Designed miniproteins, single chains, continued (3). Designs and how they scored, part 37

Each design is a single chain, and the fold is of that chain. pLDDT is the mean over its residues in the fold that is shown.

## One batch from the design tools (miniprotein)

Design m9261
Fold by ESMFold2-Fast:
Structure m9261 (fold): chain A 51 residues (1-51)
Amino acid sequence: MTPAEKVVREALELRNASGGTGPLDSYLPEAAKRLGLSDEAVEEARRLIYG
């Protein structure tokens, strides 16, 4: 998986674990921080979600 794909996967698991109902985008920065990935990986993850 690319770093962006890892961020999306981690964000999905964070949202599911928290019982949160917010948009997936709101979990991307925390997911990247947990994985030790940069803000660039967050932006790439947004591209995977939105286009």
Scores: mean pLDDT 80

Design m9262
Fold by ESMFold2-Fast:
Structure m9262 (fold): chain A 93 residues (1-93)
Amino acid sequence: SIKKVLEALLDLRAEKHKSPQEIVEENRERIPELAEEQEKLYEEIKEELSEAEKRAWEAIKNLDAEAVIAVGKEQGTEAAAASLAEVLERAKE
């Protein structure tokens, strides 16, 4: 499920008292590292991933918020995709 891929980058969502902006600011420098760790995991499981999940991994790796939103619409996970897209847009700052 694409939702599992998206939530892996947003592990900090467990801290519900923090806004997405605060989470991004605290972990801005870690977002590229999380993408690298995701790439390593992707190599282990890529044969088990759907094409949509592979596109989600590529979008996260490239900080492509529009691609994340597009995959979210396709998979019916628009809310999670929109939250992650906001995080990726902030990471580009």
Scores: mean pLDDT 59

Design m9263
Fold by ESMFold2-Fast:
Structure m9263 (fold): chain A 57 residues (1-57)
Amino acid sequence: AASARALALREQLFAMELAEREREGSSVPDREIALGAARAAELLTGETLPVSPLELA
């Protein structure tokens, strides 16, 4: 189970990485960014996050 705070952090990190991708003009897929955001949120909070719909897309 993941806390609401950990889930919110994952969403925030995902949004930030999407903005960086647009600024840099990179072609990284949304799925890869979502996976990276989930792993970063897990590392920062020490919690295991459920798979998001974005990670399955």
Scores: mean pLDDT 78

Design m9264
Fold by ESMFold2-Fast:
Structure m9264 (fold): chain A 75 residues (1-75)
Amino acid sequence: EEPLEVSIAFDPDTALTPEQVRALVDAAMEAARIYRETGDLEKAQERVQEALKALGFDGKVTVRLPGEELPAPLP
């Protein structure tokens, strides 16, 4: 019931379709479930990365817990 916070960086000229946004949201929800079941952030991040790659985007993915401070945020 606590969702993971997922951040995806891609080109500013990239326009996402509603279908692509939905696929990424579904992947993020699956990642949250994987984390809840296993406690493994690595597997959760892999799920989101797989969805992003399947959509043909070369973006950087960051997964973190909601309400947690990110000690070394991306620049």
Scores: mean pLDDT 65

Design m9265
Fold by ESMFold2-Fast:
Structure m9265 (fold): chain A 86 residues (1-86)
Amino acid sequence: MRSEADRLIRQGRLDDAIRIGRQHRDSVSIRRAGIQAIRQGRDDIAIESGRILVDLGHYEIARDLVRTARRLGRDDVARQIEDIMR
């Protein structure tokens, strides 16, 4: 079944999606919200998604978000997430 965070992402409620994802430790939904935030130019939400993934110990997923940001031409967002990861 689709998670509540996935429904929020489809509704464009990305800030709510990352909050719910963090509460449920749902790294997949947090990553999906972060990717959508990058596509929409919502840098604050994209960076916060990376921070939450790092805080939850999902460094591989955070790195995947960094690669996606670079592919979408958002090197500024990618750099900020990398700075969180070190």
Scores: mean pLDDT 83

Design m9266
Fold by ESMFold2-Fast:
Structure m9266 (fold): chain A 71 residues (1-71)
Amino acid sequence: PLSPEERAALARAGALLREVIAAYNAGKISEEQMLEAIGRIEQAREAYFASGDRAAFDAQLAEVRAAVAAA
């Protein structure tokens, strides 16, 4: 079973994933930019589950959000 911290990390990743898809549906980013952002979110999740490094995870999600906002 997932820990509460792991479930919280999945919830945060899922919330950002929904923001990325919403930005694509609103015409703010391309399909390529959306797929890149989704891939980066998944990489951040995998790295967090392997390392437990929450600070790195939070920083990676913030970079994705900033990249989507800048596009």
Scores: mean pLDDT 86

Design m9267
Fold by ESMFold2-Fast:
Structure m9267 (fold): chain A 72 residues (1-72)
Amino acid sequence: ASINVGEIKHARVRVRVEQAVQAYNNGDLEQAQKELEDAFILAVTLDAKEDAEIVRKAYVAMFPQYKVSPVP
């Protein structure tokens, strides 16, 4: 996945995305998805639109079959 996690402004969101990348690299795809979904929900809750967009792009990059927001 070609995502620059350092561009995420909120540390709580950034940590979740870093955990998702680690899980993805370890082959824990279910955990990676969960961490990205949690990061997106957190970014939306904080009204951090730029962070939410970075998380959405990370989700699409790691799981290219998805075209929708990770939030239901």
Scores: mean pLDDT 75

Design m9268
Fold by ESMFold2-Fast:
Structure m9268 (fold): chain A 80 residues (1-80)
Amino acid sequence: SPMEVTITLFRLLAKNVEVLTLTRLGKKDEALEVIDELKKEFPEVSELLEELKKAVEAGDIEKAEKVAKEILDKVLKKLE
């Protein structure tokens, strides 16, 4: 249903923004916890979430933003 798709996308977007925000604040441990939650909820993007985890651990904000966009794009294509 369109509502379930919308809620799923907003949740994914909110959690990705949270990961990037926590990473920018240097709260890497909290960002990694959010990524682990996302891996459980979205196993189909687990490989991209693992790349996001590595970018967060490295403090590479540019790579983290790029991977977060790829996660959103992949989930959007699957839900359409």
Scores: mean pLDDT 82

Design m9269
Fold by ESMFold2-Fast:
Structure m9269 (fold): chain A 96 residues (1-96)
Amino acid sequence: SEKEALERRLFGLAVEIKTAALKKDEENLLHYLERFEIVSQELLHAAKTQAEKEKLREMILNMLDDILLFIKQVYPELVPKVEEFKKRVREIIESQ
């Protein structure tokens, strides 16, 4: 389904973000974070019920927490930028 395809894309982007962090590739890391935000919004828009939307919000925020914990270990210099990104995405997700 469209929802399942978007979920797979989101998980793929999380892997790409972590890979860029390991390589200390700031440009690609920030680019993949921006794509993660866009796909997250598309995924929430594809949700047909409030219960499904709540589960997707929880999943997205948990993925961002996992990404942030990983970046704290491998690329700590980018933590402030990633924390600001996480705050922005949380606000967008919670407003939907």
Scores: mean pLDDT 87

Design m9270
Fold by ESMFold2-Fast:
Structure m9270 (fold): chain A 94 residues (1-94)
Amino acid sequence: MTPEQLVEELRNDLESAEEALEELERLLEDPSASRQKIVQQLVAAALLIMAAEFLLELAKKTPGTSEEELEELEKRLEELKKRLEELKAKADER
């Protein structure tokens, strides 16, 4: 796998994680949403974030990856992790 392919996969996983968090937020705003559905979406978002973290660490160890691009992706991952924790706290209230 090339450094470019690793970065592309990471970007795709981050985008999927963002979409999963948006769906989780929508479910939390829906009073008819089941606890089971909320938990399933939370787990899906967490797994995507874990996959992105794994790819970021792999990209950091791969020669030829742009340091500026890695810093951008790391910052984006940190923001998604923070959002997951905030939404998890809201889910625990239900």
Scores: mean pLDDT 84

Design m9271
Fold by ESMFold2-Fast:
Structure m9271 (fold): chain A 61 residues (1-61)
Amino acid sequence: EELGEVTLFGVKYKVIEVEDIEAAVEKLKAQGYKVTKAFVDAADVYYAEKGDERYLLIKKE
């Protein structure tokens, strides 16, 4: 689910909440996105980038 947009260090990311984060990460990698795991605001998040497209993936609780 798309929750909106967030700006981190001057870069805009579209925030997507996912129930199966492993499946979402693999799907994005298969579509050519560069996916990087990070730790933000006491939670594991994934950054997905492809050209001008940027997504921040968070796990649904």
Scores: mean pLDDT 73

Design m9272
Fold by ESMFold2-Fast:
Structure m9272 (fold): chain A 120 residues (1-120)
Amino acid sequence: MRLTARVRVENGLRVTEVYDEDGTLVTTTLTRAEDGKGTVTVTLAPGATLAVGAPEGSTATVTVLSGEARAVLVGKEVRIEDVKAGDTVTAGAGETILLTNTGSTPLTLEVTLEGAAAPL
């Protein structure tokens, strides 16, 4: 499989979107490009996954604005939650959120990252 990545910086966040050979979004990854707090809106196609890590001293919050998803929170334990519009998932230091669009329509998420810039 040949993957293509698009990288942008928005509101102090580095947004990396990975597409397959057909131009379908597979994964979106968010990291801090700058220290502080930043929020971006992400839209995931059906079957696409958002990956957001919260390094030590950082926090990641994902709020579902529309659609439905499965959230996997990986930390000291693994928690799996089915989430829908109005639900929020928070990762603390050392935790990672993997959120997959399980619906048949686009999933819209508000993602806030607070903390130190991620290393390159």
Scores: mean pLDDT 80

Design m9273
Fold by ESMFold2-Fast:
Structure m9273 (fold): chain A 95 residues (1-95)
Amino acid sequence: MDVSGIVEAIRRADALPPGGTAEGTFTGADGKQVDVTVTKLSDDEIEVRAKVAPGGSVASAVRTIKKALEEAGYEIESIEVDLAANTATIRARKR
């Protein structure tokens, strides 16, 4: 599992002013690509939008993103999953 893309996207977004976005890509534990867009909503809040490749596990992608956010000092506020689109949106606030 290569998580460098999500970790780097979170780090870049955290350094941006509100409204800034950072994009990244990582490979899930299932070998499927996950494309992420991290948007800085405020000085302490970010949103991660994840698009999982067809056949990939959204639940696995969410678990990876949640861990990366928690390790970056963020607390998860909400998780919204769209299984039909194979996407997830995660909101997190810095402690």
Scores: mean pLDDT 83

Design m9274
Fold by ESMFold2-Fast:
Structure m9274 (fold): chain A 66 residues (1-66)
Amino acid sequence: MKIEIREEDGLYKAVAEEGDRKYEVYARDEETAKRLALKAVELGGEEAERLVEESQRAYKREVEKK
């Protein structure tokens, strides 16, 4: 498993890659972004997709507030 965490536009973006699976999540802090990325890899499939979608919606709300 490979995890990369980066600060992007005031939020943290975590990308987790396991074999052929890759998930991108956003969070307000690095620790939460890492946990969400790990959770997505663990869940896999439709559940992981839902988690990614929720994190992206949260990102949109934070950007919109500016």
Scores: mean pLDDT 75

Design m9275
Fold by ESMFold2-Fast:
Structure m9275 (fold): chain A 57 residues (1-57)
Amino acid sequence: SDELIKEIENLPNKGLGASKARELYKQGKISEEQAREALKSVGLTDEEADFVIDLAK
């Protein structure tokens, strides 16, 4: 949801944003597309975002 993505974007560093996005995706609370978008918004590359998502599978 949009609220969860905003929470990720407001975290104080990229590592915390990545961890939160991975956890939410693993829990099924956000889609793969939303997780990728959130990770890129906190400054990860496409490759880094795909790696984080793959770890959550």
Scores: mean pLDDT 78

Design m9276
Fold by ESMFold2-Fast:
Structure m9276 (fold): chain A 67 residues (1-67)
Amino acid sequence: SVQDVLRQVMDVGAQLTATAASLVAYRKEYEKTGDPSYKKKAEELKAEADRLQAELDRLTAQLRALQ
């Protein structure tokens, strides 16, 4: 249903926002410390953010098709 897709869009959007915030935080720590562990965490979070964005794009396209 439209309501189910809207809930999924909201949930994935919230996850993407949280992941993006974490990514920014780990990038800043890497810039301050030069510690490669923060760079690795940032790269993992970037991959997760890209995955969530692709999922959000698919859900948004599905929502448009239902309207």
Scores: mean pLDDT 88

Design m9277
Fold by ESMFold2-Fast:
Structure m9277 (fold): chain A 66 residues (1-66)
Amino acid sequence: SAAQNWSVEEIIQRVDDAEKNDASVDELEQLLEEIREAYKSADPVSQVALSVFITVVRRMLKRKKE
């Protein structure tokens, strides 16, 4: 299934909310997994957009684990 019925805009909002609320490692890992699942089902154009958010969430996780 495509993106668990999430639009790219909804994913952007969730990533923004995670940054604003200083989301926990567990919350960021869950978000990353959800974006990765969306990526596997996405069209090539959406995959480019989603790869950016995967990178953003990975950077947030690295900052939390350091």
Scores: mean pLDDT 78

Design m9278
Fold by ESMFold2-Fast:
Structure m9278 (fold): chain A 63 residues (1-63)
Amino acid sequence: GRLRVTWREEDGEKLERLLAGLVASGRATVLSGTPHEAIVETADPEALAEELERETGAEVRRL
């Protein structure tokens, strides 16, 4: 499934590192990204959304 992940500028480095780790581990693919937003493909969108919101405070929407 796909997620839209949106964050504040102050959280950008944290989100970039976390998303890079998820891609490296095969848990996610980044389909598009800006400094404040990414569209992410994952096998478990609900679990990943909860993890991202808990760890980063980013706003996550299921697409």
Scores: mean pLDDT 83

Design m9279
Fold by ESMFold2-Fast:
Structure m9279 (fold): chain A 97 residues (1-97)
Amino acid sequence: MKEIEERLEKLKKFIEHSDRETAKELLVQAFVEAYRRGDEEFLRKIAELALEHFPDLTEEEVRAILKSLGLSDEEIDEVVAKFRQYRAELEAERAAA
């Protein structure tokens, strides 16, 4: 949807113009907001950006950022599981291409 496309484009610009650590934090924060809204399409698009710009991003790094954002251990586990799911689906699609 157009709103998701506009938010994704804005996030891409922030990633391109931020230092690597700040860009990772912004991407994880956007993923949390999309998760809380139940926006499955935006979650998938953010996971695509993570694979493109941060293929080295570990689950431990994601957990550390989520903890710094004040999420509970339970919410961190849920968000990390969702991120893992979309990353696995996208990696499988790329392997099939």
Scores: mean pLDDT 78

Design m9280
Fold by ESMFold2-Fast:
Structure m9280 (fold): chain A 66 residues (1-66)
Amino acid sequence: MDEVKQETVRSANKIIDALDAGDEEKAKKVLEEGKKKIRSLTKDEALAQGAIQALQSSYDYAKSRS
């Protein structure tokens, strides 16, 4: 449980930092890698989907600020 949450926060911060730096290509790469990592950490589909949605929301939010 906590590993999925920690990975989600770590990846979200990297996505936001990349977008704030103007590196959308890096942000997209981190987003896709984060999704894969989350799915590898848990068999709970609902938990994985929630974490993936949190990453997508972080990307969308940071992109909307650019």
Scores: mean pLDDT 81

Design m9281
Fold by ESMFold2-Fast:
Structure m9281 (fold): chain A 79 residues (1-79)
Amino acid sequence: MEIKLSPEALKLLQEIEQALNEFGERVAQGLASQEEIEEAKRIVGEIEELIKKYVDGELSEEEFIKKLKELLKELKKIV
């Protein structure tokens, strides 16, 4: 089944991808701490789990968007 993401969910995923790319540049330049790298890995794992639950129908779109916003906020603390 093709899963049609809302424009809001798509925008949040794009913002997360952008923030991760910027964080990757900081890591490549040696500007990220080990603690920030571990936090980024945790956030990515939580995003993957969230997407899986949404795809499997275990989360409403409203809950999915809310949790993505929270994870993006946490990610922005280290970018």
Scores: mean pLDDT 80

Design m9282
Fold by ESMFold2-Fast:
Structure m9282 (fold): chain A 73 residues (1-73)
Amino acid sequence: STRQQTEAETAQALRLARQAQELADQLGNQSMSRQSRGTERNAQRYAEEGDLDRVRSQRLTAESMLDIAQSQL
């Protein structure tokens, strides 16, 4: 169902955003750390609104930030 998909995408967005924040903090990248926190908040907000497409967009943003942070290790 759309609700189950939204919950799954939200859980993944939150996990990835938190991982990106941890790596950003290790790198001393304050901007990326702030953006990761913003992505986490946005994912939660869009999940509460039932907006699957926006939650997916936040998950993709979190994946991109995590990939960038990992490439800088």
Scores: mean pLDDT 89

Design m9283
Fold by ESMFold2-Fast:
Structure m9283 (fold): chain A 81 residues (1-81)
Amino acid sequence: SEEARRDWERAEKIFESAVNTDELMEAALDIYRARLLEDQGLSKEEADKVVEKLKQEMDENPEARRQAILDAARWLVERRE
């Protein structure tokens, strides 16, 4: 979808220019949202709820945050043509 494409584009831009962990977290959340929209076919409202829950987990748990960032980075590399 166009929305998922924009999420990927924002995340790629952030990963290229990121200077801190907060920016990497934003990019990771954008990538997760894009995948929920494209791969799982969730609605925008459903995807937003899942992303909000993931954000809460990342805020509370540094290991979960790091793992989410690494997973998102791997998915971004796999997405590149």
Scores: mean pLDDT 80

Design m9284
Fold by ESMFold2-Fast:
Structure m9284 (fold): chain A 61 residues (1-61)
Amino acid sequence: SATLEAIRAAIAAATGLAAEDIIVREEDGRILVTLSERALAQPDEVVERAARTAAELIAAA
């Protein structure tokens, strides 16, 4: 959906992570965000920024 794609794009823009390393899905009306092993291997600040951006966008959706 447009919302899931927007969340993925915003996380990529905020962190510099590749969009393919950011998995955004909807399950039972909930938005779930998962990072690849490659993304999780980045510095803690990058992973924390991804988590914060995801939380803010999910709360706004």
Scores: mean pLDDT 82

Design m9285
Fold by ESMFold2-Fast:
Structure m9285 (fold): chain A 67 residues (1-67)
Amino acid sequence: APSLDELRARLAEAQRRLDEATARENAVFADPSASPEERRAAILATADATMDYLLALMQVKELEKQL
């Protein structure tokens, strides 16, 4: 089983990826020439990053409950 430190490191990486996806989505939506497909892709990328972040957060919380 991964250690709490390893799970916290994974959570930090997931947070970083979510921040990057959110920044990219904001950039796409700030571009008036962006296509509907580009906007849809940016939304889906942020949704995927959010799911990864929430899963990592839940893994940290579950292990913390066992301590």
Scores: mean pLDDT 86

Design m9286
Fold by ESMFold2-Fast:
Structure m9286 (fold): chain A 79 residues (1-79)
Amino acid sequence: SVLEELKQEFFATPLDTVEKAKESLELLKTLLEKDALSENQLEVLKDSLEARLKVVEDPALKEVLQEQLELVNQKLQEL
């Protein structure tokens, strides 16, 4: 399915550049709108984003990752 393909792309996208992180953010917005991520997947993603934010030095990359974390936290609060 298109959603399964988008999920695969999202989890395969490395968050090592601002461009890739922005692409990942757009995929995340689509997946959240379609309720394509389970509570467990959202919790694992939250932990991963929090860990990544502790080691990222690029302020622009931090900003994009922080936006992803905010969206994940918002979705978890709705569950």
Scores: mean pLDDT 87

Design m9287
Fold by ESMFold2-Fast:
Structure m9287 (fold): chain A 81 residues (1-81)
Amino acid sequence: MEEKVREVIEWLEKNFDKLSPEVALPILGYVAKYYKDALTPEERERLVKLLERFEQRYKASKTRTDLADFYLGIARRELLK
Protein backbone atom coordinates (compact mmCIF):
# COMPACT_ATOMS: atom_id res chain seq x y z
CA MET A 1 0.00 0.00 0.00
CA GLU A 2 2.75 2.50 0.92
CA GLU A 3 4.33 2.85 -2.56
CA LYS A 4 1.46 1.70 -4.79
CA VAL A 5 -1.71 3.53 -3.66
CA ARG A 6 -3.16 3.58 -7.19
CA GLU A 7 -2.73 -0.22 -7.48
CA VAL A 8 -4.62 -0.70 -4.18
CA ILE A 9 -7.49 1.52 -5.39
CA GLU A 10 -7.63 -0.36 -8.71
CA TRP A 11 -7.59 -3.73 -6.88
CA LEU A 12 -10.45 -2.63 -4.57
CA GLU A 13 -12.51 -1.47 -7.59
CA LYS A 14 -11.82 -4.70 -9.55
CA ASN A 15 -12.68 -6.91 -6.56
CA PHE A 16 -15.57 -4.84 -5.14
CA ASP A 17 -18.16 -7.64 -5.44
CA LYS A 18 -15.72 -10.26 -4.04
CA LEU A 19 -14.54 -8.32 -0.97
CA SER A 20 -16.42 -8.37 2.33
CA PRO A 21 -16.91 -4.82 3.65
CA GLU A 22 -15.28 -5.66 7.01
CA VAL A 23 -12.05 -6.47 5.09
CA ALA A 24 -12.26 -3.60 2.57
CA LEU A 25 -12.98 -0.80 5.09
CA PRO A 26 -9.69 -1.28 7.04
CA ILE A 27 -7.78 -1.10 3.73
CA LEU A 28 -9.65 2.08 2.69
CA GLY A 29 -9.19 3.69 6.11
CA TYR A 30 -5.46 2.87 6.19
CA VAL A 31 -4.91 4.45 2.76
CA ALA A 32 -7.02 7.49 3.72
CA LYS A 33 -5.11 8.03 7.00
CA TYR A 34 -1.53 7.46 5.83
CA TYR A 35 -1.64 8.45 2.13
CA LYS A 36 -4.19 11.31 1.91
CA ASP A 37 -1.44 13.82 0.97
CA ALA A 38 -0.17 11.51 -1.81
CA LEU A 39 -3.63 11.06 -3.40
CA THR A 40 -4.45 12.80 -6.68
CA PRO A 41 -7.95 14.39 -6.86
CA GLU A 42 -9.03 11.50 -9.11
CA GLU A 43 -7.73 8.87 -6.67
CA ARG A 44 -9.44 10.66 -3.76
CA GLU A 45 -12.78 10.70 -5.65
CA ARG A 46 -12.41 6.98 -6.44
CA LEU A 47 -11.78 6.22 -2.74
CA VAL A 48 -14.86 8.31 -1.77
CA LYS A 49 -17.04 6.23 -4.13
CA LEU A 50 -15.56 2.98 -2.79
CA LEU A 51 -16.09 4.15 0.82
CA GLU A 52 -19.76 5.01 0.13
CA ARG A 53 -20.46 1.62 -1.45
CA PHE A 54 -18.55 -0.47 1.12
CA GLU A 55 -20.13 1.48 4.03
CA GLN A 56 -23.61 0.72 2.65
CA ARG A 57 -22.76 -3.00 2.42
CA TYR A 58 -21.17 -2.97 5.90
CA LYS A 59 -24.22 -1.38 7.56
CA ALA A 60 -26.44 -4.02 5.90
CA SER A 61 -24.05 -6.81 7.00
CA LYS A 62 -24.40 -9.00 10.10
CA THR A 63 -20.59 -9.01 10.46
CA ARG A 64 -19.26 -6.11 12.56
CA THR A 65 -15.61 -5.85 13.65
CA ASP A 66 -13.79 -3.33 15.87
CA LEU A 67 -11.12 -2.95 13.18
CA ALA A 68 -13.68 -2.13 10.45
CA ASP A 69 -15.58 0.28 12.74
CA PHE A 70 -12.29 2.03 13.65
CA TYR A 71 -11.11 2.44 10.04
CA LEU A 72 -14.58 3.40 8.76
CA GLY A 73 -14.45 6.36 11.18
CA ILE A 74 -10.98 7.29 9.91
CA ALA A 75 -12.00 6.99 6.23
CA ARG A 76 -15.09 9.18 6.77
CA ARG A 77 -13.01 11.84 8.59
CA GLU A 78 -10.24 11.92 5.95
CA LEU A 79 -12.32 11.53 2.76
CA LEU A 80 -15.81 12.95 3.47
CA LYS A 81 -14.87 16.26 5.14
Scores: mean pLDDT 80

Design m9288
Fold by ESMFold2-Fast:
Structure m9288 (fold): chain A 97 residues (1-97)
Amino acid sequence: DEGLERVKKTMEELLKELNLSEEEKKELEKLAKEKTEEILKEIEKELKEKGIVLSEEERKKLEELAELGGRVGALMEYKLKREAETNPEAKEILESL
């Protein structure tokens, strides 16, 4: 999954550039987990409603995508929170989430 690995690498580079404190890293990790759980819950609900049964391989792919989505969502929200202190447009976007 070349595309997924590229996105993961880009996120790791962005996280390094942000020079986060230990507390900020823990908050970001917690937020990423919460978003991942929410994504998985919604997908599981849709799958049950439609009677779709995933193979183990498909389930692993789903979990990887959900983790990536949760991490991206957490990073975006964190960046918006930082920008929102100095940028009114970023504050509006954050309040819409």
Scores: mean pLDDT 77

Design m9289
Fold by ESMFold2-Fast:
Structure m9289 (fold): chain A 84 residues (1-84)
Amino acid sequence: SMEEVEEVKRLVDRIVARAEALFEEIKKDPKNRKAYLELEIELGMARIILGVSRVIGNEESAAIAQRAIDRIDRLLAEARELMK
C-alpha cells in the first residue's frame, strides 16, 4: 500500500542519515568502536525492514530497503578499512 511505502521511506531515510553520520564519526576517530557498533545496528534495522517488506509482499518497500542495505554495506566496508 501507499502508506506502507511512505512509512518505509521515512524509516529508511532516518536509518541512512544515522548511518552516514556514524560513518563521519568513524572518519574523525577510527578508534570509535561505539560508532562502528551503532553502524552495524543500522544495517540490522534495514535488513529487518527488507525482511518484513518481503513477507507482506511489498516489492517497492523491499527495493527501498535493499538500496539502504547496499549503501550501508559500502559504508561498513570503508569503515573497516579506516579502522585497520
Scores: mean pLDDT 89

Design m9290
Fold by ESMFold2-Fast:
Structure m9290 (fold): chain A 70 residues (1-70)
Amino acid sequence: SNEYESMKAIMEHVREGALKTDPEKLLEEAKKNAEERIKEAYKRDKDIGEEMEKAAKEEFEKAEEEIKKL
C-alpha cells in the first residue's frame, strides 16, 4: 500500500469510531505519521507531496469533527 491509502485507512477508523479506546491518541499518531509520509513524498516528487498534503487536510478535518462528537 502507498502512504496515502495507509493514512486514509487510519483516519477512516477514527471517523467511524471503530477504534474507540483512545481516539484522540490515534488521531495524534495518524497526524505524525501523515506528516512524515508527506515529507518523504515531497523528497521524491513534489506533485505527490502536494496531493498527499491536500488529502491529509481533508481527512484530518473530518476526523477532528467526529472525535469531538465522541
Scores: mean pLDDT 71

Design m9291
Fold by ESMFold2-Fast:
Structure m9291 (fold): chain A 65 residues (1-65)
Amino acid sequence: RPPVVLTGEELRAMSEEEARRALDEFIADYLSQHPELDTPEYRRLLEEIRESVLAQLLRERAEAA
């Protein structure tokens, strides 16, 4: 599979649902390439980072509205 590439511009153009899916696909692709890092602890850390990124995007959209 080609690597999943996400840019901040693409994420800002996406809906919340699209951005969430894109981030989930990015994480899944990353872990598939680095199976040695695929631990419950690391998955939890990545989930926290994903939620932080989504919260920041939602905040920026609310401020722009």
Scores: mean pLDDT 73

Design m9292
Fold by ESMFold2-Fast:
Structure m9292 (fold): chain A 63 residues (1-63)
Amino acid sequence: MDKEKEVAVALAEAGFDVNALKDKLPEIAERLEKKGLLGTRELFETLTELSKQISQEELLAAL
């Protein structure tokens, strides 16, 4: 799905392990879409900032 691909690319570029998150990608994409971040430059900026502050296991709780 295109939104999951966009989120996967943004996560990888932000420094997250996308392979470890693959089973959670639909939930992550849905939460990011709900926040209005999908299709925006703020998606990458938000994920990059989160990658500096939290572990990947905390990502869903932070969204």
Scores: mean pLDDT 78

Design m9293
Fold by ESMFold2-Fast:
Structure m9293 (fold): chain A 73 residues (1-73)
Amino acid sequence: SPELEERIKRIEERLKEIEERARKLKDKKVKLEVEVTIGMARILIWMAKKTGDESFLERAEELIREAEELLEK
């Protein structure tokens, strides 16, 4: 649906911002944790696209929030 597509677009924009911030991280442990969390979020977005189930996007948004928190000092 158009609403689902717009929601996914917003989530993907947040993921790009997190990826850019993660590239600048010096702490290898934090960087790895952020990269793993982003990878899991991408799988959930893929599942949402394949099934049309918005609950996968809710879980992806939770993981994105966690990744953003990991980037805060």
Scores: mean pLDDT 85

Design m9294
Fold by ESMFold2-Fast:
Structure m9294 (fold): chain A 67 residues (1-67)
Amino acid sequence: SEEEKRKELMELAKEFAKKLLEVLKAQGFDDAEVRAEVVDDENLLVRVRLGLSLLEEIVSVEEAKKF
């Protein structure tokens, strides 16, 4: 169902954000914050905060699954 697909995408977004946060912390960015949200069935919006820097990027669902 569409509802199940949406839940899977939300879980993917949460997992991607957790993995990216772990990578950033491993690189010494201890104060890093990562948020990822579902834009559509093909794309996630990823927001990264590194100290005073704010970064936003569109990451495809295919790219997120490979990360």
Scores: mean pLDDT 86

Design m9295
Fold by ESMFold2-Fast:
Formats: structure tokens, sequence, C-alpha cells
Structure m9295 (fold): chain A 102 residues (1-102)
């Protein structure tokens, strides 16, 4: 399964528990974007008492690639949404998110 979505469309997605490769296309500095998404995912995990594992696979000037594993797929969506919402508030631009099931 491979889905491309705009950040505003994250609420429309429902993911099953499992492992996902998440590619985030951004105009922000990659380290800043990566940290925001890691923090968002960890915050969602704590809020819902879910298990989430995050590994950074790649950071480029325009792209962050994460491997995310969770026992609750909806927690992944909420974590991505929290990160996007915070980045957007501070002038961050996220162009596209690609979610691929591993």
Amino acid sequence: MKIEVKPEELDKLKLKPGKYKITIETSMRGEVAANAFINGLMEAAKKYNAKVKVRVLEITPTKVVLEVESDDGNVIIEGLKLAYERLEKHGGKIKKITIEQL
C-alpha cells in the first residue's frame, strides 16, 4: 500500500497497525522538520498509551524519510497531524506526505 496525501488530508486517512515508510516533502530545514515529526509521533503515543517506534532513514534539504511502527495506526496519523499543525503555525511548509506500508 502506498498513499500520497496533502497534510490537510491526513484526517481522512485510517491506517492499520504496522510498519510504514513515511516521506515528507518540505521547504523547511530537514533536521527541524524531522524533530517536529518525531516529537509529534511520541506525543501522540503518550496521549493514547500506544507503542510507537520511529527511525530516521534519510534527511535532505527538501525531504525527510521516516520508518514508523505502531500498534495503533491512528496514532501515527495524529502524530503527523500534530507535527504539521505546529510547523505550519511557525511558517513551515509541508508540500506532500507519502505513506507506504512495509
Scores: mean pLDDT 83

Design m9296
Fold by ESMFold2-Fast:
Structure m9296 (fold): chain A 75 residues (1-75)
Amino acid sequence: FPELGVLNLGLDAARQRAAELGKLTTPEQAEEARRRLEELAKENKSKSALEVMEAVDKAYAELEAAILREQAEAA
């Protein structure tokens, strides 16, 4: 089923990105980021794999930038 393949790809990407964010932030913030990225992947499951990946990457970039900004201010 094409939609399931796209969803699985999106969820895998979201979880991988969230794991990378977990190295930069608290477990609570990492969990919130994971939920947001997975939600985005689910919302785009009927799209092409490329579109889902692009949406996840954009959301990840925004979350990473916010976390790095907070970490820089905390240092």
Scores: mean pLDDT 72

Design m9297
Fold by ESMFold2-Fast:
Structure m9297 (fold): chain A 100 residues (1-100)
Amino acid sequence: MVYEKLVEKIAEKAGLSKEEAELLVNSLLAVILKKEGVTTVEELKAKAAEIKKNISLETLEQMIEIAEEAKKEASETDKEDAELLEKAIEALEEVKEELE
């Protein structure tokens, strides 16, 4: 599944555990869903689970955009978070290229 490939590539590129990479992916999905008007934890969990089953190119593009915004914010306060997000963005771009 695309989700599993994404988690694996983020873990490898950013030097994270599988669990840490999963947390990062879920955080990006949560930001997407909140921007789309999802306000309850239950809906967030349900919709994130559906997205994980079939991650589209559009979802990957949204995740990249959010990660770039987070990296810009982190660059002003935490260099390590900014470097980690840069590596996560590289992993997202590689997965997107494989789907194209």
Scores: mean pLDDT 80

